Designed miniproteins, single chains, continued (2). Designs and how they scored, part 108

Each design is a single chain, and the fold is of that chain. pLDDT is the mean over its residues in the fold that is shown.

## One batch from the design tools (miniprotein)

Design m7755
Fold by ESMFold2-Fast:
Structure m7755 (fold): chain A 70 residues (1-70)
Amino acid sequence: MSVEELIEKAKKYFEKALNTNNLYDLVYNYSLGEIYYLKAKRAGGDVSEVEKLIEKAKQKLESYGLKPLP
């Protein structure tokens, strides 16, 4: 998978997390987004936009009483 594909998948999963009203779907999509984010970052991709989505997703998780640890 290319770095571009990894970035696109990370964005897609975090976008799904932000657009769901289901806690389990939020956690599931956040987890997949993190996996692709880390792969893209390790491969030297520009993940700045993904990091902004992660911050929004963390705030949404906190609104459900969850705080993502490392």
Scores: mean pLDDT 80

Design m7756
Fold by ESMFold2-Fast:
Order: structure tokens, then C-alpha cells, then sequence
Structure m7756 (fold): chain A 70 residues (1-70)
């Protein structure tokens, strides 16, 4: 169902954050994948505000952890 799909996307996003933190050269591909996830969620009928919060939380976590590595 939709809840299972959201849980899968959350786990995929977590894996992408870990992968991109190990190899920052993947950042453009990571950002493109987040935009793909955003479009998928919008097409699934999730409100834009909730989609923005979901994608924003992933970007903030990535930026926070990237800063901590410096």
C-alpha cells in the first residue's frame, strides 16, 4: 500500500545519504534522485507540503552529517 511505499522510499533515501556521504562526487546524482522521489510522491497524491517536508528532512540530514565530517 501507500504506507509501505513511503517506508521503502524512506529506507532508499537513508541508503542514498550514506552512499553520498562516503562518495561526495555522487551529490549531483543524489539530488536528481531526491527530485525523482519528489515527483513520484506528488503523482501518488501526497500533498505538496508533506512531500516538501519529506525531501527537506532528507536534505537537512545529509547537509548536517556532511558538515560533521569536515
Amino acid sequence: GLDEGLAQLREEARQLVEETLRDPSLEPAFLAELERMRQLLLRAGIPQEEVDQFVGSILEEYRRRKEEQE
Scores: mean pLDDT 81

Design m7757
Fold by ESMFold2-Fast:
Order: sequence, then C-alpha cells, then structure tokens
Structure m7757 (fold): chain A 84 residues (1-84)
Amino acid sequence: DELNKLFDEALRGNVEAMIELAKKLAERGDPRAIKIAERVVSLAEQSGDKELVAKAYRVLAEIYRKLGLTEQAEEWDKKAEEAA
C-alpha cells in the first residue's frame, strides 16, 4: 500500500513523504491532506528559510486547490509570494 509507506515515512519526519501523502489524500478528496500540509508549513517556518516557507505555502495552496477550495488556495498563493 503506497499510502501506508508514505504515512510511515511522514511519521519519521520525511518532509517529501509528507508532501506526497498530502497530495494523494487531496486527490481522493480527503481533507486530512490539509493537516499534513500544515505540518509541512510548520516545519518550513521552524527552518527560518524564506524559500522553504514559500514552497510550503505553495504546497498548502495546491492541496486546497485539489480539494476544490479555490478561495483558500488563492490566499495561500498570496502568502507564498509575500514570503519569497
């Protein structure tokens, strides 16, 4: 099960696995994708790297867009532009 493998890697702190898991859950319409993407944002903010923060905000925007939450996606895209 690809999702189980991604979940295990995400629990180990693998940020790339968190991003892939969030995208796959969002493609299924699963709102848990938002919480995983929010974790990616939190980790990027802890790094102090503005480029990583901008990338994390774009990931969260993509997750909202995949879930059909277009207004929220646009807000996070704007935050990504401000963080870069």
Scores: mean pLDDT 83

Design m7758
Fold by ESMFold2-Fast:
Structure m7758 (fold): chain A 61 residues (1-61)
Amino acid sequence: MSLEERLREAVERYVALLEAQGKTAQARAVRDYADAVLAAGDREAMRLLLGLIEHEIAVLE
């Protein structure tokens, strides 16, 4: 799986968890930021965001 594919998958999981908690605004902000990073092709930002999201998912699950 590519870095871009892994980030998209992690964002989908994290957004679903945030939406389940009623954190709709935070879910929107995460999605919007991830889309911006993906569109910019900023691979360092992608890696940092992926690591942060994977950590948050692990804490919530």
Scores: mean pLDDT 84

Design m7759
Fold by ESMFold2-Fast:
Structure m7759 (fold): chain A 62 residues (1-62)
Amino acid sequence: GGAGAAASAGMAARDAEEGLMSDEEAARYTGKASEQTGAPVEVDPKLSGREAAEKVREAGGV
């Protein structure tokens, strides 16, 4: 399963929102989680890190 990768992507998205990580780095982690779950997840740079993480979770990346 991709649960671990999705959790890491969620944390990375939150870190990007807090300014601890670039948006590009957070998107890379989210993309890998999407590949592991088989669900296409797009990171919208206009979303908060929390909202991006929630989209990954909703796509089956819990």
Scores: mean pLDDT 58

Design m7760
Fold by ESMFold2-Fast:
Structure m7760 (fold): chain A 98 residues (1-98)
Amino acid sequence: GDKETQAYEQAKKELEPLIEAFSRALRAGDAEGARKAGDELIEKARSLGASEESIKLGRNYFDRAIEAAQKGDMGLARLLAGQGFDTLVGGVAGALVD
């Protein structure tokens, strides 16, 4: 419903700058920068009320995205980064809906 859509859009706006930082580091081949940006994204999602289950799943996707990028599979890296972001956005949106 409208409340769910608004919560999703708010969650996305809050996390968007951090996923952009992660994606830039990933494309630059900066694995350490990507891990740092991923950690900042996870901590922001946690601060916004995302469940520990969403946090664990999102972290797993970002770790796998970095591994895929290090192996030269940028297609898989982008897919996994997107799934991690969607997981955290969903977790935050769920916390915003009452």
Scores: mean pLDDT 87

Design m7761
Fold by ESMFold2-Fast:
Parts: C-alpha cells; structure tokens; sequence
Structure m7761 (fold): chain A 76 residues (1-76)
C-alpha cells in the first residue's frame, strides 16, 4: 500500500540522516557507501510511490538521483 511505502521511505530517510551526522563528524567513507545503498533503496520506493503520485514522485526521484551522483563523486 501507499502508506506502507511512505513508512518504509521515512525509516530509510531517518537512517540516512543518522549516517550523515556520523560522516560529518568522522569522515568515514564507509558511512558514505552505506548512505548511497540506502538512497538506491529509497529510489526504488519512490518509483513505486510515483505510480500513485506521479508529479511528486518525479521530483523526489530527481532529488535522490542528484544526491547519489554527488555522493559517488565524493567517493572518487
């Protein structure tokens, strides 16, 4: 259901925020790798949400893709 998808997305967003705070303090690139993995999971959930909310889903998808690209560049 849409409610279950949104709940899963919220849990992933919370984990990303916690890892982001840790990375800001430690500079540990393993935290960046984990954030990228979670963003890829969030992307899949947003693609499913987009079937219900296409305009909002497209905006969320573009934002997540931009974050993934930025963090992958940070790993180089």
Amino acid sequence: SLEELRKKLAEIEKEIAELGERYAETGDKKDLEKIIELLEEAKKLVEEISKYEPELGAKMLAHIEGQIEKLKKELE
Scores: mean pLDDT 86

Design m7762
Fold by ESMFold2-Fast:
Structure m7762 (fold): chain A 74 residues (1-74)
Amino acid sequence: SHEEELLAEMERLLAELREAAARGDVETARQLGQRLDVVYQEMRDASPEVRRRAGVLMREALELMVEMERQERA
């Protein structure tokens, strides 16, 4: 389904974001975070279960970006 395809895309983007974060590649991480947000917004009208799964992936992405910003300031 379209919803499952969007979830799979979010999972791929999150995996790429984790790799960028591990390298300290802030620019790539920011671009991936923006792409994740766009895909997440496309799922606003999806079923509650799909939105919950998407929300978990988005939360993990935000936590990674917050940690990267914290390390940048240290």
Scores: mean pLDDT 84

Design m7763
Fold by ESMFold2-Fast:
Structure m7763 (fold): chain A 97 residues (1-97)
Amino acid sequence: ERKELEERAKELEERVKKTPEGSVERGYTLLELGGVYYELGKYEESAEYFEKAVEDLKGKDDKATAQALLGLSQSYKELGKYEKAEEYLEKARELAA
């Protein structure tokens, strides 16, 4: 299982390198990569990828941005940064409404 997630992460990282920064396509790939790193228990890397996904998706796809913000909230919660986690959760709920 962990090895399958690590292989998926490598595939997604290669895809990120081949897509333009700021593109919605890159944002979707970063969103998935954030989730894969979360499942691997690598919460700092997960948060970094979700933050980049928000930057690429913000103003272009509200649903995907909300998903990235939710992932960011969950990653910060695992890192013990509860106030940041709550802030991002509220932002995600606002976009999902």
Scores: mean pLDDT 87

Design m7764
Fold by ESMFold2-Fast:
Structure m7764 (fold): chain A 81 residues (1-81)
Amino acid sequence: SMSEEAIKKLQEELDAELKQLEEVAKTSSVEEARKKMNDSIRRLNKLALELIEKYGADSREVANLLAKFQKQAQEILNKHE
Protein backbone atom coordinates (compact mmCIF):
# COMPACT_ATOMS: atom_id res chain seq x y z
CA SER A 1 0.00 0.00 0.00
CA MET A 2 1.01 3.66 -0.32
CA SER A 3 1.05 3.87 3.49
CA GLU A 4 3.52 0.96 3.73
CA GLU A 5 5.71 2.53 1.01
CA ALA A 6 5.66 5.85 2.91
CA ILE A 7 6.76 4.12 6.15
CA LYS A 8 9.56 2.33 4.26
CA LYS A 9 10.75 5.67 2.80
CA LEU A 10 10.75 7.26 6.28
CA GLN A 11 12.72 4.30 7.72
CA GLU A 12 15.31 4.60 4.91
CA GLU A 13 15.70 8.35 5.60
CA LEU A 14 16.02 7.72 9.36
CA ASP A 15 18.68 5.04 8.78
CA ALA A 16 20.64 7.39 6.47
CA GLU A 17 20.47 10.24 9.02
CA LEU A 18 21.78 7.96 11.81
CA LYS A 19 24.75 6.90 9.63
CA GLN A 20 25.56 10.54 8.85
CA LEU A 21 25.26 11.48 12.55
CA GLU A 22 27.69 8.69 13.54
CA GLU A 23 30.16 9.89 10.86
CA VAL A 24 29.95 13.55 12.00
CA ALA A 25 30.48 12.48 15.63
CA LYS A 26 33.59 10.47 14.60
CA THR A 27 35.16 12.88 12.08
CA SER A 28 34.15 16.33 13.44
CA SER A 29 32.88 16.75 17.00
CA VAL A 30 30.00 15.87 19.32
CA GLU A 31 28.96 19.56 19.18
CA GLU A 32 28.67 19.43 15.36
CA ALA A 33 26.84 16.09 15.60
CA ARG A 34 24.37 17.63 18.10
CA LYS A 35 23.68 20.52 15.70
CA LYS A 36 23.17 18.00 12.88
CA MET A 37 20.77 15.97 15.06
CA ASN A 38 18.65 19.09 15.70
CA ASP A 39 18.59 19.96 11.97
CA SER A 40 17.75 16.34 11.08
CA ILE A 41 14.85 16.26 13.58
CA ARG A 42 13.36 19.42 11.97
CA ARG A 43 13.68 17.99 8.43
CA LEU A 44 12.38 14.53 9.41
CA ASN A 45 9.34 16.03 11.19
CA LYS A 46 8.53 17.96 7.98
CA LEU A 47 8.97 14.81 5.85
CA ALA A 48 6.84 12.77 8.29
CA LEU A 49 4.00 15.30 8.07
CA GLU A 50 4.13 15.20 4.24
CA LEU A 51 4.08 11.37 4.25
CA ILE A 52 1.02 11.37 6.55
CA GLU A 53 -0.84 14.06 4.53
CA LYS A 54 0.10 12.97 0.97
CA TYR A 55 0.53 9.19 1.30
CA GLY A 56 -1.68 8.30 4.28
CA ALA A 57 1.15 7.03 6.50
CA ASP A 58 -0.09 5.83 9.90
CA SER A 59 0.58 8.70 12.34
CA ARG A 60 1.16 6.33 15.32
CA GLU A 61 3.71 4.25 13.35
CA VAL A 62 5.42 7.48 12.17
CA ALA A 63 5.55 8.78 15.77
CA ASN A 64 7.08 5.48 16.95
CA LEU A 65 9.77 5.60 14.24
CA LEU A 66 10.66 9.22 15.08
CA ALA A 67 10.85 8.38 18.82
CA LYS A 68 13.14 5.41 18.06
CA PHE A 69 15.32 7.66 15.88
CA GLN A 70 15.64 10.28 18.65
CA LYS A 71 16.67 7.58 21.15
CA GLN A 72 19.25 6.06 18.75
CA ALA A 73 20.62 9.50 17.83
CA GLN A 74 21.05 10.42 21.51
CA GLU A 75 22.85 7.09 22.12
CA ILE A 76 25.29 7.94 19.30
CA LEU A 77 25.99 11.36 20.87
CA ASN A 78 26.43 9.84 24.35
CA LYS A 79 28.87 7.21 22.99
CA HIS A 80 31.12 9.93 21.51
CA GLU A 81 31.11 12.21 24.57
Scores: mean pLDDT 85

Design m7765
Fold by ESMFold2-Fast:
Structure m7765 (fold): chain A 64 residues (1-64)
Amino acid sequence: EKLEAYSKETGKKLSELKYGDIGNPGSVTVANFVQAQTGAKRVSYKDADQALVALKSGEIDFLE
């Protein structure tokens, strides 16, 4: 993932980031890992379209 690069680009600390996932088993595992390692808040969506809308609206800071 590009978390450290994203943190450098935006000036946000890793613990201040919101991470979106699309609810499939692989993305849930990655989201749990990111949350545990960085403190970033996980936000789950039922599909990629909803996650993209949230990303565009600024509800989440990045998407896997």
Scores: mean pLDDT 63

Design m7766
Fold by ESMFold2-Fast:
Structure m7766 (fold): chain A 85 residues (1-85)
Amino acid sequence: EELEKAKKEYEEYRKKTLEYIKKTKELGPRGEEVEKEYKAMLEQAKKSAEGQSELEKAKSLLVAYKSSYLMAEGAYRVLEAEKKA
């Protein structure tokens, strides 16, 4: 149950992050930089959790997805404001 809950939660953050990345790409080339940073954050989280339990791996991914969501959302707000100005 805890493992399934963590997986469901990080899937929700993953989808939200990808939506913001898509929106930032519509605003210009910096959106591709945001996507690369997102992928790097996930790669790092997977490698740092190597050898851990399934639950610990899921929790590490959840932290990474939450951080990537905040990063992508913040980048989108900045780029949208710049485009509007």
Scores: mean pLDDT 80

Design m7767
Fold by ESMFold2-Fast:
Structure m7767 (fold): chain A 123 residues (1-123)
Amino acid sequence: MTIEQALAQLQAIHEEIEKLRDEFYSTSDPKKQIKILKRMLELLRRGLELLRRVPFTPELLQLAKIFLGYAHWIYSQSQALARQVQGELKKEAEKIAREALRLAREFEELLRRRAGQTLDSIV
C-alpha cells in the first residue's frame, strides 16, 4: 500500500464517520444510535490497521489524532447512552464503550511510537 492510497482510504473513513455522527444526532432511537456507534467502531478499526501499515507523514499524523478524538467521542456517547437504557441495549452500549476505550489506547500507543518517525522517512 502506498502513502497516497492510505491517505485516500483514511480520508474516506473520516468523511463516513462524520456522516454517521450527524446521523447519530438526527435520531432519538437508542437502537439506531447503537448501530451507528458499532459502524463507527468498525471504521476506526480499519483506520488503525491502515495507519499501522504506512510510515507517518504530517497528514497521517493529523488523521491519527482525529481518529483518537472519534474513539473518545464514541466512548463518551456510549457511556451516556448506557445510563439512559436498560437490558440488552445497556449491555451493548457498555460493550461499545469498552471497545472505544481500547481503540483510543491503541491510537495513543501508535501516536507515541510513530510521531518521531516522520523525520526519518525523508532521508
Scores: mean pLDDT 85

Design m7768
Fold by ESMFold2-Fast:
Structure m7768 (fold): chain A 79 residues (1-79)
Amino acid sequence: SEIELARRFGEALIEAMRRAGVPEEEIEEVEKLFEELIRAVEAGDEEKAEEYGRKLQELIEKLRKEYPEFEKALAEVIA
């Protein structure tokens, strides 16, 4: 299911962030945004899902820039 795939990806993101040395405060921020995204998808709220999805993508892009090992860690967790 779409939600199951999203949850698995969220778990992979969180694990990758921990391996890359991202502070727990930033990890909690990503986790919160991911939970809000899933809730919006479950509710059929396309506008909120798109908004939270964009915020998540922006935050992930920032993490890739600030933590060089994040991309490698994510690839290792997904593999």
Scores: mean pLDDT 81

Design m7769
Fold by ESMFold2-Fast:
Structure m7769 (fold): chain A 93 residues (1-93)
Amino acid sequence: SAEMAQLEAEEEEALKALGEKVKEFDDPRLVEAIKRFMAAYQARLAEIAATGDEEALLALVKKGIEALKEISKSKSVEEAIEKAEKAVEELEA
């Protein structure tokens, strides 16, 4: 849908900003934490997509984008890792 296409564009921008922040911090622990978050996020997207509930899927994508933005605003590697781990817990709830 048009709304989904717009969210995909926002997600791409959020991922780009996160990539710059990860490169800035240059810490393999953060890279691992982000990989864990992305794996959990993709798994949850697949589960919701399989239900056919488009509203739930859009809500999940919006929540994922917000988590990516929050991680990107972190002032330290430790804060970024903590936010990524919290986002995983919220996706698994």
Scores: mean pLDDT 86

Design m7770
Fold by ESMFold2-Fast:
Structure m7770 (fold): chain A 92 residues (1-92)
Amino acid sequence: EEERKLELIDKMIESAKKAQKAAEAGNFDEATKYLKEIRKLSNELDGLIPLDYQLKIDALIVVASTAISLKDYETAVEAFKGLIDVLEEIKK
């Protein structure tokens, strides 16, 4: 359980870092690709972390998804940074 949780968190952090770089470059296709991976990993992480962290992750995914759809890449970058911060906090 712990090993699976940490593996999923590490994969989400890597995907969020790649999504952040794609958003910084204004690359809609890459940002959308990594956002889909983040959603998949978040769904697999459900029930493995405290509910308050899951709600924060879900909210940040919604913000990032909406921002990318509006081509608001600055907001998308901040949402991905926030997601990385939450995931790093769970690892402590």
Scores: mean pLDDT 86

Design m7771
Fold by ESMFold2-Fast:
Structure m7771 (fold): chain A 85 residues (1-85)
Amino acid sequence: SVREQRGLISLQLSGTTKTASRDGVTVTATVDENGNISITVTASKPVSVTAVVSATEDGKVVSVSQLTATLKAGETVTGATQLQQ
């Protein structure tokens, strides 16, 4: 079954690293030398979050990656699922 996600966090990554924090959730996106995106989510409270990261080059989206996680307080999850470009 498909479930609605709450706590959508969207990041546009034009450099190698970007961090955003909202409502006790911190999302850090990094890109490696091969263009692979890694997403790290840390929660200070129980939360369900979907993080979507768009990598841009010269103002154009070149890659999109997503991480969906349900976290407990103090939990950290790292991963990424690359979406079609």
Scores: mean pLDDT 75

Design m7772
Fold by ESMFold2-Fast:
Structure m7772 (fold): chain A 87 residues (1-87)
Amino acid sequence: MKEEERRNAALITAANISVVGAQFSVDMAERFKDDEAKVKKFVDDAYLSVRAAIEAAELSKDEEERERILKEAEELKKRADEILASV
């Protein structure tokens, strides 16, 4: 139990770091919206961070934190898709 709790906390921490990375990449894509090459690069970085967040969260048994992270990751992916579609 204590070892599983530490493992779940580490996975949630890794997932949260990836969510922060995805948010940064999405914000940078919006900032550079007039530069198609930069938008594509930052959207690609956002997709990689979203995928990392989902993979880490799905390995965790912390259901509440997992559901929260998966929802935030999905919202960030949708925002990245919308930005990419606008160029």
Scores: mean pLDDT 87

Design m7773
Fold by ESMFold2-Fast:
Structure m7773 (fold): chain A 78 residues (1-78)
Amino acid sequence: AEYTVEITGLDEEAAELLKAHAEGFGGTAEIEKTDPRRVRITGLDEAAARALAFLAYHYGATAKIYKDGKLVETVEAK
């Protein structure tokens, strides 16, 4: 199954760190230069998608996990 993660609510530093981690997992990451930053990551397995969502939450961001194009989980910032 292909997993995609969309992350919103990041600062520039956190967005770049998440991109680096995503690429380390073999994923493809695109940073949108909005304020706050948004990152879309594709080409992930389930473990990588969950790890990136957890990292995003730790940076105070919201992550949405998609499996084969379907939203399966939302990890909301507090």
Scores: mean pLDDT 83

Design m7774
Fold by ESMFold2-Fast:
Structure m7774 (fold): chain A 70 residues (1-70)
Amino acid sequence: GPKSPREVLVGKLVEEELRRRFEALYARYPPGALGDLFRDAVAIGEELLREHPDASEEELRELLRRRMAL
């Protein structure tokens, strides 16, 4: 089914965090591993959304940073 607005927000936050750290990720990981990292980060974001449905965008961003260990 269609993604909820919160799931879309989580996807946006994951993409922004990965883009911000792109140079560091590119230096450490081969191109194939970046795709796996993105999928794992999205899954983490979806788990955080389920655990914290009322969290603000800024709270979700901080939770993602901590759980992703970037």
Scores: mean pLDDT 73

Design m7775
Fold by ESMFold2-Fast:
Structure m7775 (fold): chain A 65 residues (1-65)
Amino acid sequence: MDVDEVIDQAIADGAAGVPLDELIARYLEQGWLDEESVALARERAKAGFGPGSAVVAAIRHQANK
């Protein structure tokens, strides 16, 4: 699955109300997030991002090199 497909899935899961910890666990298991990106997703959620938006921001950061 490419980065854009993972982002679309994270948007859909966020819209469906999947909690942050569940999103992080699933995306780590799928290899869609690395450990550094998990830390960023948690940081974004702490800053007020919704679960889906926090994970999307982390995935985008991961892809933006």
Scores: mean pLDDT 80

Design m7776
Fold by ESMFold2-Fast:
Structure m7776 (fold): chain A 86 residues (1-86)
Amino acid sequence: SVLAEERRRAAEDPSLRRTLRILELVAMLYQSIKENRKEDAEHYINILKTRFNVPEEVIKKIVELSKDPSRTLEQVLEEFLRILEG
């Protein structure tokens, strides 16, 4: 899978490993929101804030985008990367 190849590449680069892990958490948050799993969504938000120091305003934006039924996971991840990298 694409994720398996990205995980293998991340093993060779700590910064890529960090970015990939953040993207995986954002993907899990997106799925939790789409499935209305509130406890799981709060868990992923907490990890993004406390372990990866993602700004709360960025997390709020991603939650808002994830609630939009027209947005795909790929679009949310692309928007997140754009915000994170400037």
Scores: mean pLDDT 80

Design m7777
Fold by ESMFold2-Fast:
Structure m7777 (fold): chain A 98 residues (1-98)
Amino acid sequence: SIDEIVDRIISVVRKELENGKVDDYLQAKKNNTLYDWLLQVLSKHDPELSKWLQELIKTSQSGPGPESQRSQQILDRIISEVDRLVDEELRRQQELLE
């Protein structure tokens, strides 16, 4: 299911953030390269998931239509969940400095 795939992506991202890769994410966000960053992260840990995401990105860029719109909605959900996870990790790091 899409929920299971999103959970897999979040698990991989959480692992990267815990390994001190928050700055890489923030740089990608600043440069509007979040998709490239996410693909690189996934390709290291879950090549199948990276390929799935690459196809999803490709479909979202295929022009106007219901398939590209659905793919963009899933991508927006993934990025939203990653943003939430980064915010949680930044809060956790801030609490450790108190």
Scores: mean pLDDT 82

Design m7778
Fold by ESMFold2-Fast:
Structure m7778 (fold): chain A 72 residues (1-72)
Amino acid sequence: MSPEEAREALRKAEEAVRRAEELEDPEAQILVYQIVRHELEEVLKQTEDEEMKKEFEELIERVERRIAELRA
């Protein structure tokens, strides 16, 4: 995966997270976050750039935190 492709995937994932935050149904928000997390994990496996890998890992952690908060 090119650095440009990885950067674009990150931007799209951040947009998906933002859109999920606008959903009024907590169950729907959790579902979208779980899908985004899964997709980010797959992209992370194909990423060779250590800086991009760190950014993906940070977003995954943020999504996991959101899921935990919604379940509390």
Scores: mean pLDDT 80

Design m7779
Fold by ESMFold2-Fast:
Structure m7779 (fold): chain A 68 residues (1-68)
Amino acid sequence: MALVESLIKRAKEDLEAAKEEGASEEEIKKLTENQIAFIRDLGAAANIPESLIEEAIEEIKKYTEELI
């Protein structure tokens, strides 16, 4: 879904920008947790299939692990 792809792209861009600006590992992890919570809330409100939301969350988590 285009919405889910946009959310993933934005999350990755925000995480990369935070790292470039010198954010700590703890700050990047907190940002990731906030992004995951936002995606879950928005996904539930928009009736997006849970499987697609969990797939998006896993992709963001993997990106964070590679970034730190």
Scores: mean pLDDT 83

Design m7780
Fold by ESMFold2-Fast:
Structure m7780 (fold): chain A 83 residues (1-83)
Amino acid sequence: MSDEEIEAALKEAKENYDEVVKEIDAYVAAQKAKYPEAAAELDKFKELVKKLLEAETVEEIKELEAKAEEQLKKAIEIVQKAK
C-alpha cells in the first residue's frame, strides 16, 4: 500500500473513529467471551488498534499495524492451542 493510500485509509478511519472503536470493542468483547484464554492478547490488540487510529505519521502507522497483526496472531495461536 502506498503512503497516500495509508494516509487516506487512516483519515477515513479517524472520521469514523466512534464507529471503528465500537466495532473493535464489540469484536474483542465477543472474542473474549468465546475465548477467555486469549483475553490478555485481545486487549493488547484492541489498544494497538486504538493507537493506530491516533497515529499521525505513516511510520507510526506501519509500526503499530505490524504490532497489532502480531498480537492478533498470538491471540489466534492461543485459541487454536486451547481447542
Scores: mean pLDDT 76

Design m7781
Fold by ESMFold2-Fast:
Structure m7781 (fold): chain A 64 residues (1-64)
Amino acid sequence: MTKFLVKTQPGAVDKVKAKIVELGGKVVKEINDTELLVELPDDDKIGIALATTPGVVSIEEIKV
């Protein structure tokens, strides 16, 4: 699994969280009302599916 910082539009966080869970990911931490720390499966298609979700502003991979 790869860690990502996901930024959302205000009011879209719950829909984005639902999409992360649907894609087999996990919400690690809610940083604030528009920023989530998440883990996604190591699959480029899953990252693309989240990036094209309405309400997602940006996705940034966290390198360990």
Scores: mean pLDDT 79

Design m7782
Fold by ESMFold2-Fast:
Structure m7782 (fold): chain A 75 residues (1-75)
Amino acid sequence: MGELHRQIVEHILRAVEARERGDEEEYKKHVEETAKYIKQLYQAEGRELSDEEAYELAKTMVNTVLQRRRAQAEE
């Protein structure tokens, strides 16, 4: 089980980078991809996630990383 975890991490990092650049379209794209792979990961583990639940979890993960980076850089 490397591929789903790898995709989740890569898309989180790309969403963070996009937001740091002010690229809202790229940010949304990578949050959506993160949600997609989170849903697949949970389903593979025998858990069911709705699209809304997966998207909310993806946003939470991306925003957590963004908040940490903002604190380290400026604020």
Scores: mean pLDDT 79

Design m7783
Fold by ESMFold2-Fast:
Structure m7783 (fold): chain A 110 residues (1-110)
Amino acid sequence: SKEEAIKKLEELIKTLEEAAKRLIEAYNDPSLDFNKVAEESLKKIEEVLEETKKVLSDEDKKILDSQMDGLKSKVDDFKKTQTIKSLIETLMSIMALSGEALVIKRRIEA
């Protein structure tokens, strides 16, 4: 339903926001396992995205899948390098996926 799609997109956007916060925290806290936080964040995003895709059109699924593939690539780079540059690129990829989810949500709400 329209209401279910909106709710799932809101959950995806919130999950992406929490992932961004967790990655920034892990970068600034040497007691945290950067790779573990990155892997757990990516896994949670993947799980929420798969649930969100179940209520979306095939066209919207392709848009989100494309952005998710980009995010996976940036997370892999972040795990290998752990630099401020790779963190920024990962955060930008999270923002891109979140932005596409917001555009889809706004279209459904109209």
Scores: mean pLDDT 89

Design m7784
Fold by ESMFold2-Fast:
Structure m7784 (fold): chain A 70 residues (1-70)
Amino acid sequence: MDAVDQTAKNADEAYRLAQAGSDVERARKLAEEAIKNREEAKKVSPGLGGVSGTLASQAVSQYVLLEQQQ
């Protein structure tokens, strides 16, 4: 479903930006969007929300680590 696909894409991009040492602000925004899309996916299917939730949490963790290194 599009919400799951969008969550995975946003989480992956945020994670990549954080690991590459790129724009912290952009990584934060993408992680926030991934979380929002995860919540929408959970409303459609709990299983899909679980997968999206894992990716969103990973993106947020990477953003936090990147921010702490500033």
Scores: mean pLDDT 64

Design m7785
Fold by ESMFold2-Fast:
Structure m7785 (fold): chain A 73 residues (1-73)
Amino acid sequence: SAEEAVDRLAEALGVTFTPETREKLIEIAKKSKNTYDFLKKIAELLGMNTKDLEEIIKQLESLKGKTVVKLPE
């Protein structure tokens, strides 16, 4: 779910989102096609580079028991 994706993102980043930030992230997740699309939108919002995004994706997929996602070139 969108809520689960946001909670796992917080865990992967080692942070606790405020209720306001959590709600905004849930809205972005609901508008996203998949977990990768969601994380790309978040990285853009936070000004993160592709390396930081890749590390977050790896942690998030590990928490879900998924295989590692490869970032585009």
Scores: mean pLDDT 63

Design m7786
Fold by ESMFold2-Fast:
Structure m7786 (fold): chain A 95 residues (1-95)
Amino acid sequence: MEDEELRERALERVRERDPRWEELSEEEREILLIAEALLLETGDEEKARAVREVGLETGEPIAAQGLAAELLRGAPIEEARARTRENWARLKALK
């Protein structure tokens, strides 16, 4: 699916699902869009949930995007989540 079409469809679905969409931060909105795009592409609600949870925990869209890419490549959910959290912790430690 083309990235532009996927993003537009994800936006429609997130807006319908979350009544607080307009109250969310820009980072939270991007995280939810990344998770919904993954759901549309894979059809896997557990993978999308993992991306939402880790993304919102970190508050960083780049962490959500990295996890989504790992899951899209077929990585197991728990291993990908652990790796994303470890990578994020290491980036913070390289101050």
Scores: mean pLDDT 77

Design m7787
Fold by ESMFold2-Fast:
Structure m7787 (fold): chain A 92 residues (1-92)
Amino acid sequence: AAEEFLKLLQEADRLEVEAAEALAAGDLEKAIRLLEKLIETIERIIELLEKHPEEIAKYLGISLEEVEELIKHLRELKEQLQKLREELKKKL
């Protein structure tokens, strides 16, 4: 779980950077596609945290309460990204 968690975090970071670059370039179609992939990656991170909270908490050196807070933060981030995706689609 910890190894998969790190891979997903790295992928999310890459997608965030690429989506921001696409937005700055005015490539809305590319930005939307990258945001969709980022949303899917965040959903996978949330699922992994919910299935293996103790293993990931131990790996990160944080409490189970902090894992719950991280899940809540990621769910909020996902909702914000979904709203951004829909706003960008309206501009196409």
Scores: mean pLDDT 86

Design m7788
Fold by ESMFold2-Fast:
Structure m7788 (fold): chain A 107 residues (1-107)
Amino acid sequence: AARARVEAQLESFRRTVEDLLEEARRAGADPALLERFRRLVEELLALMREAPVDTAERYLARASAVLGEHGAALQEAIRNGDSEAINRVLEALIARLEELIAELRAE
């Protein structure tokens, strides 16, 4: 049951990310940044699937916190039609995901 729970949580996280990327794309985000962000999310999800359940749950919680922290700023930039602000938030998210991936790979 624990692994199935983690797999369901990872799929929920993927859907949340896909929804955010679609909103950002419609608001004029840089396609190259959107593609880079998507690739990093897929890499992080793959690493979490291979990790022990407790490790996967810890990194999923951290990734969700990062999305929560920057998600508000992203939604504000989307509402304002500010493509430069959208791109800055995406670059910040990319940097945070790269840090999480590097840390998880070191485990």
Scores: mean pLDDT 87

Design m7789
Fold by ESMFold2-Fast:
Structure m7789 (fold): chain A 65 residues (1-65)
Amino acid sequence: SSELEKLLEEIIELAEKLGVRILIETGDAQAAQAFAQEVIERAKELAKKGDLEGLKELKKELLSL
């Protein structure tokens, strides 16, 4: 659904922004990249299952960081 695709896109964007923040705060590019990849992989798994509530919860978690 368009709602699921929109949430996935929003989570990917948030993961990338948080990765940049980790890089700025820690100077650790590997840690920043690993964080972003882990979040994106988790989001893709939820999207594959059609888990709209799981995607909403993940987005909420990321916004609280």
Scores: mean pLDDT 86

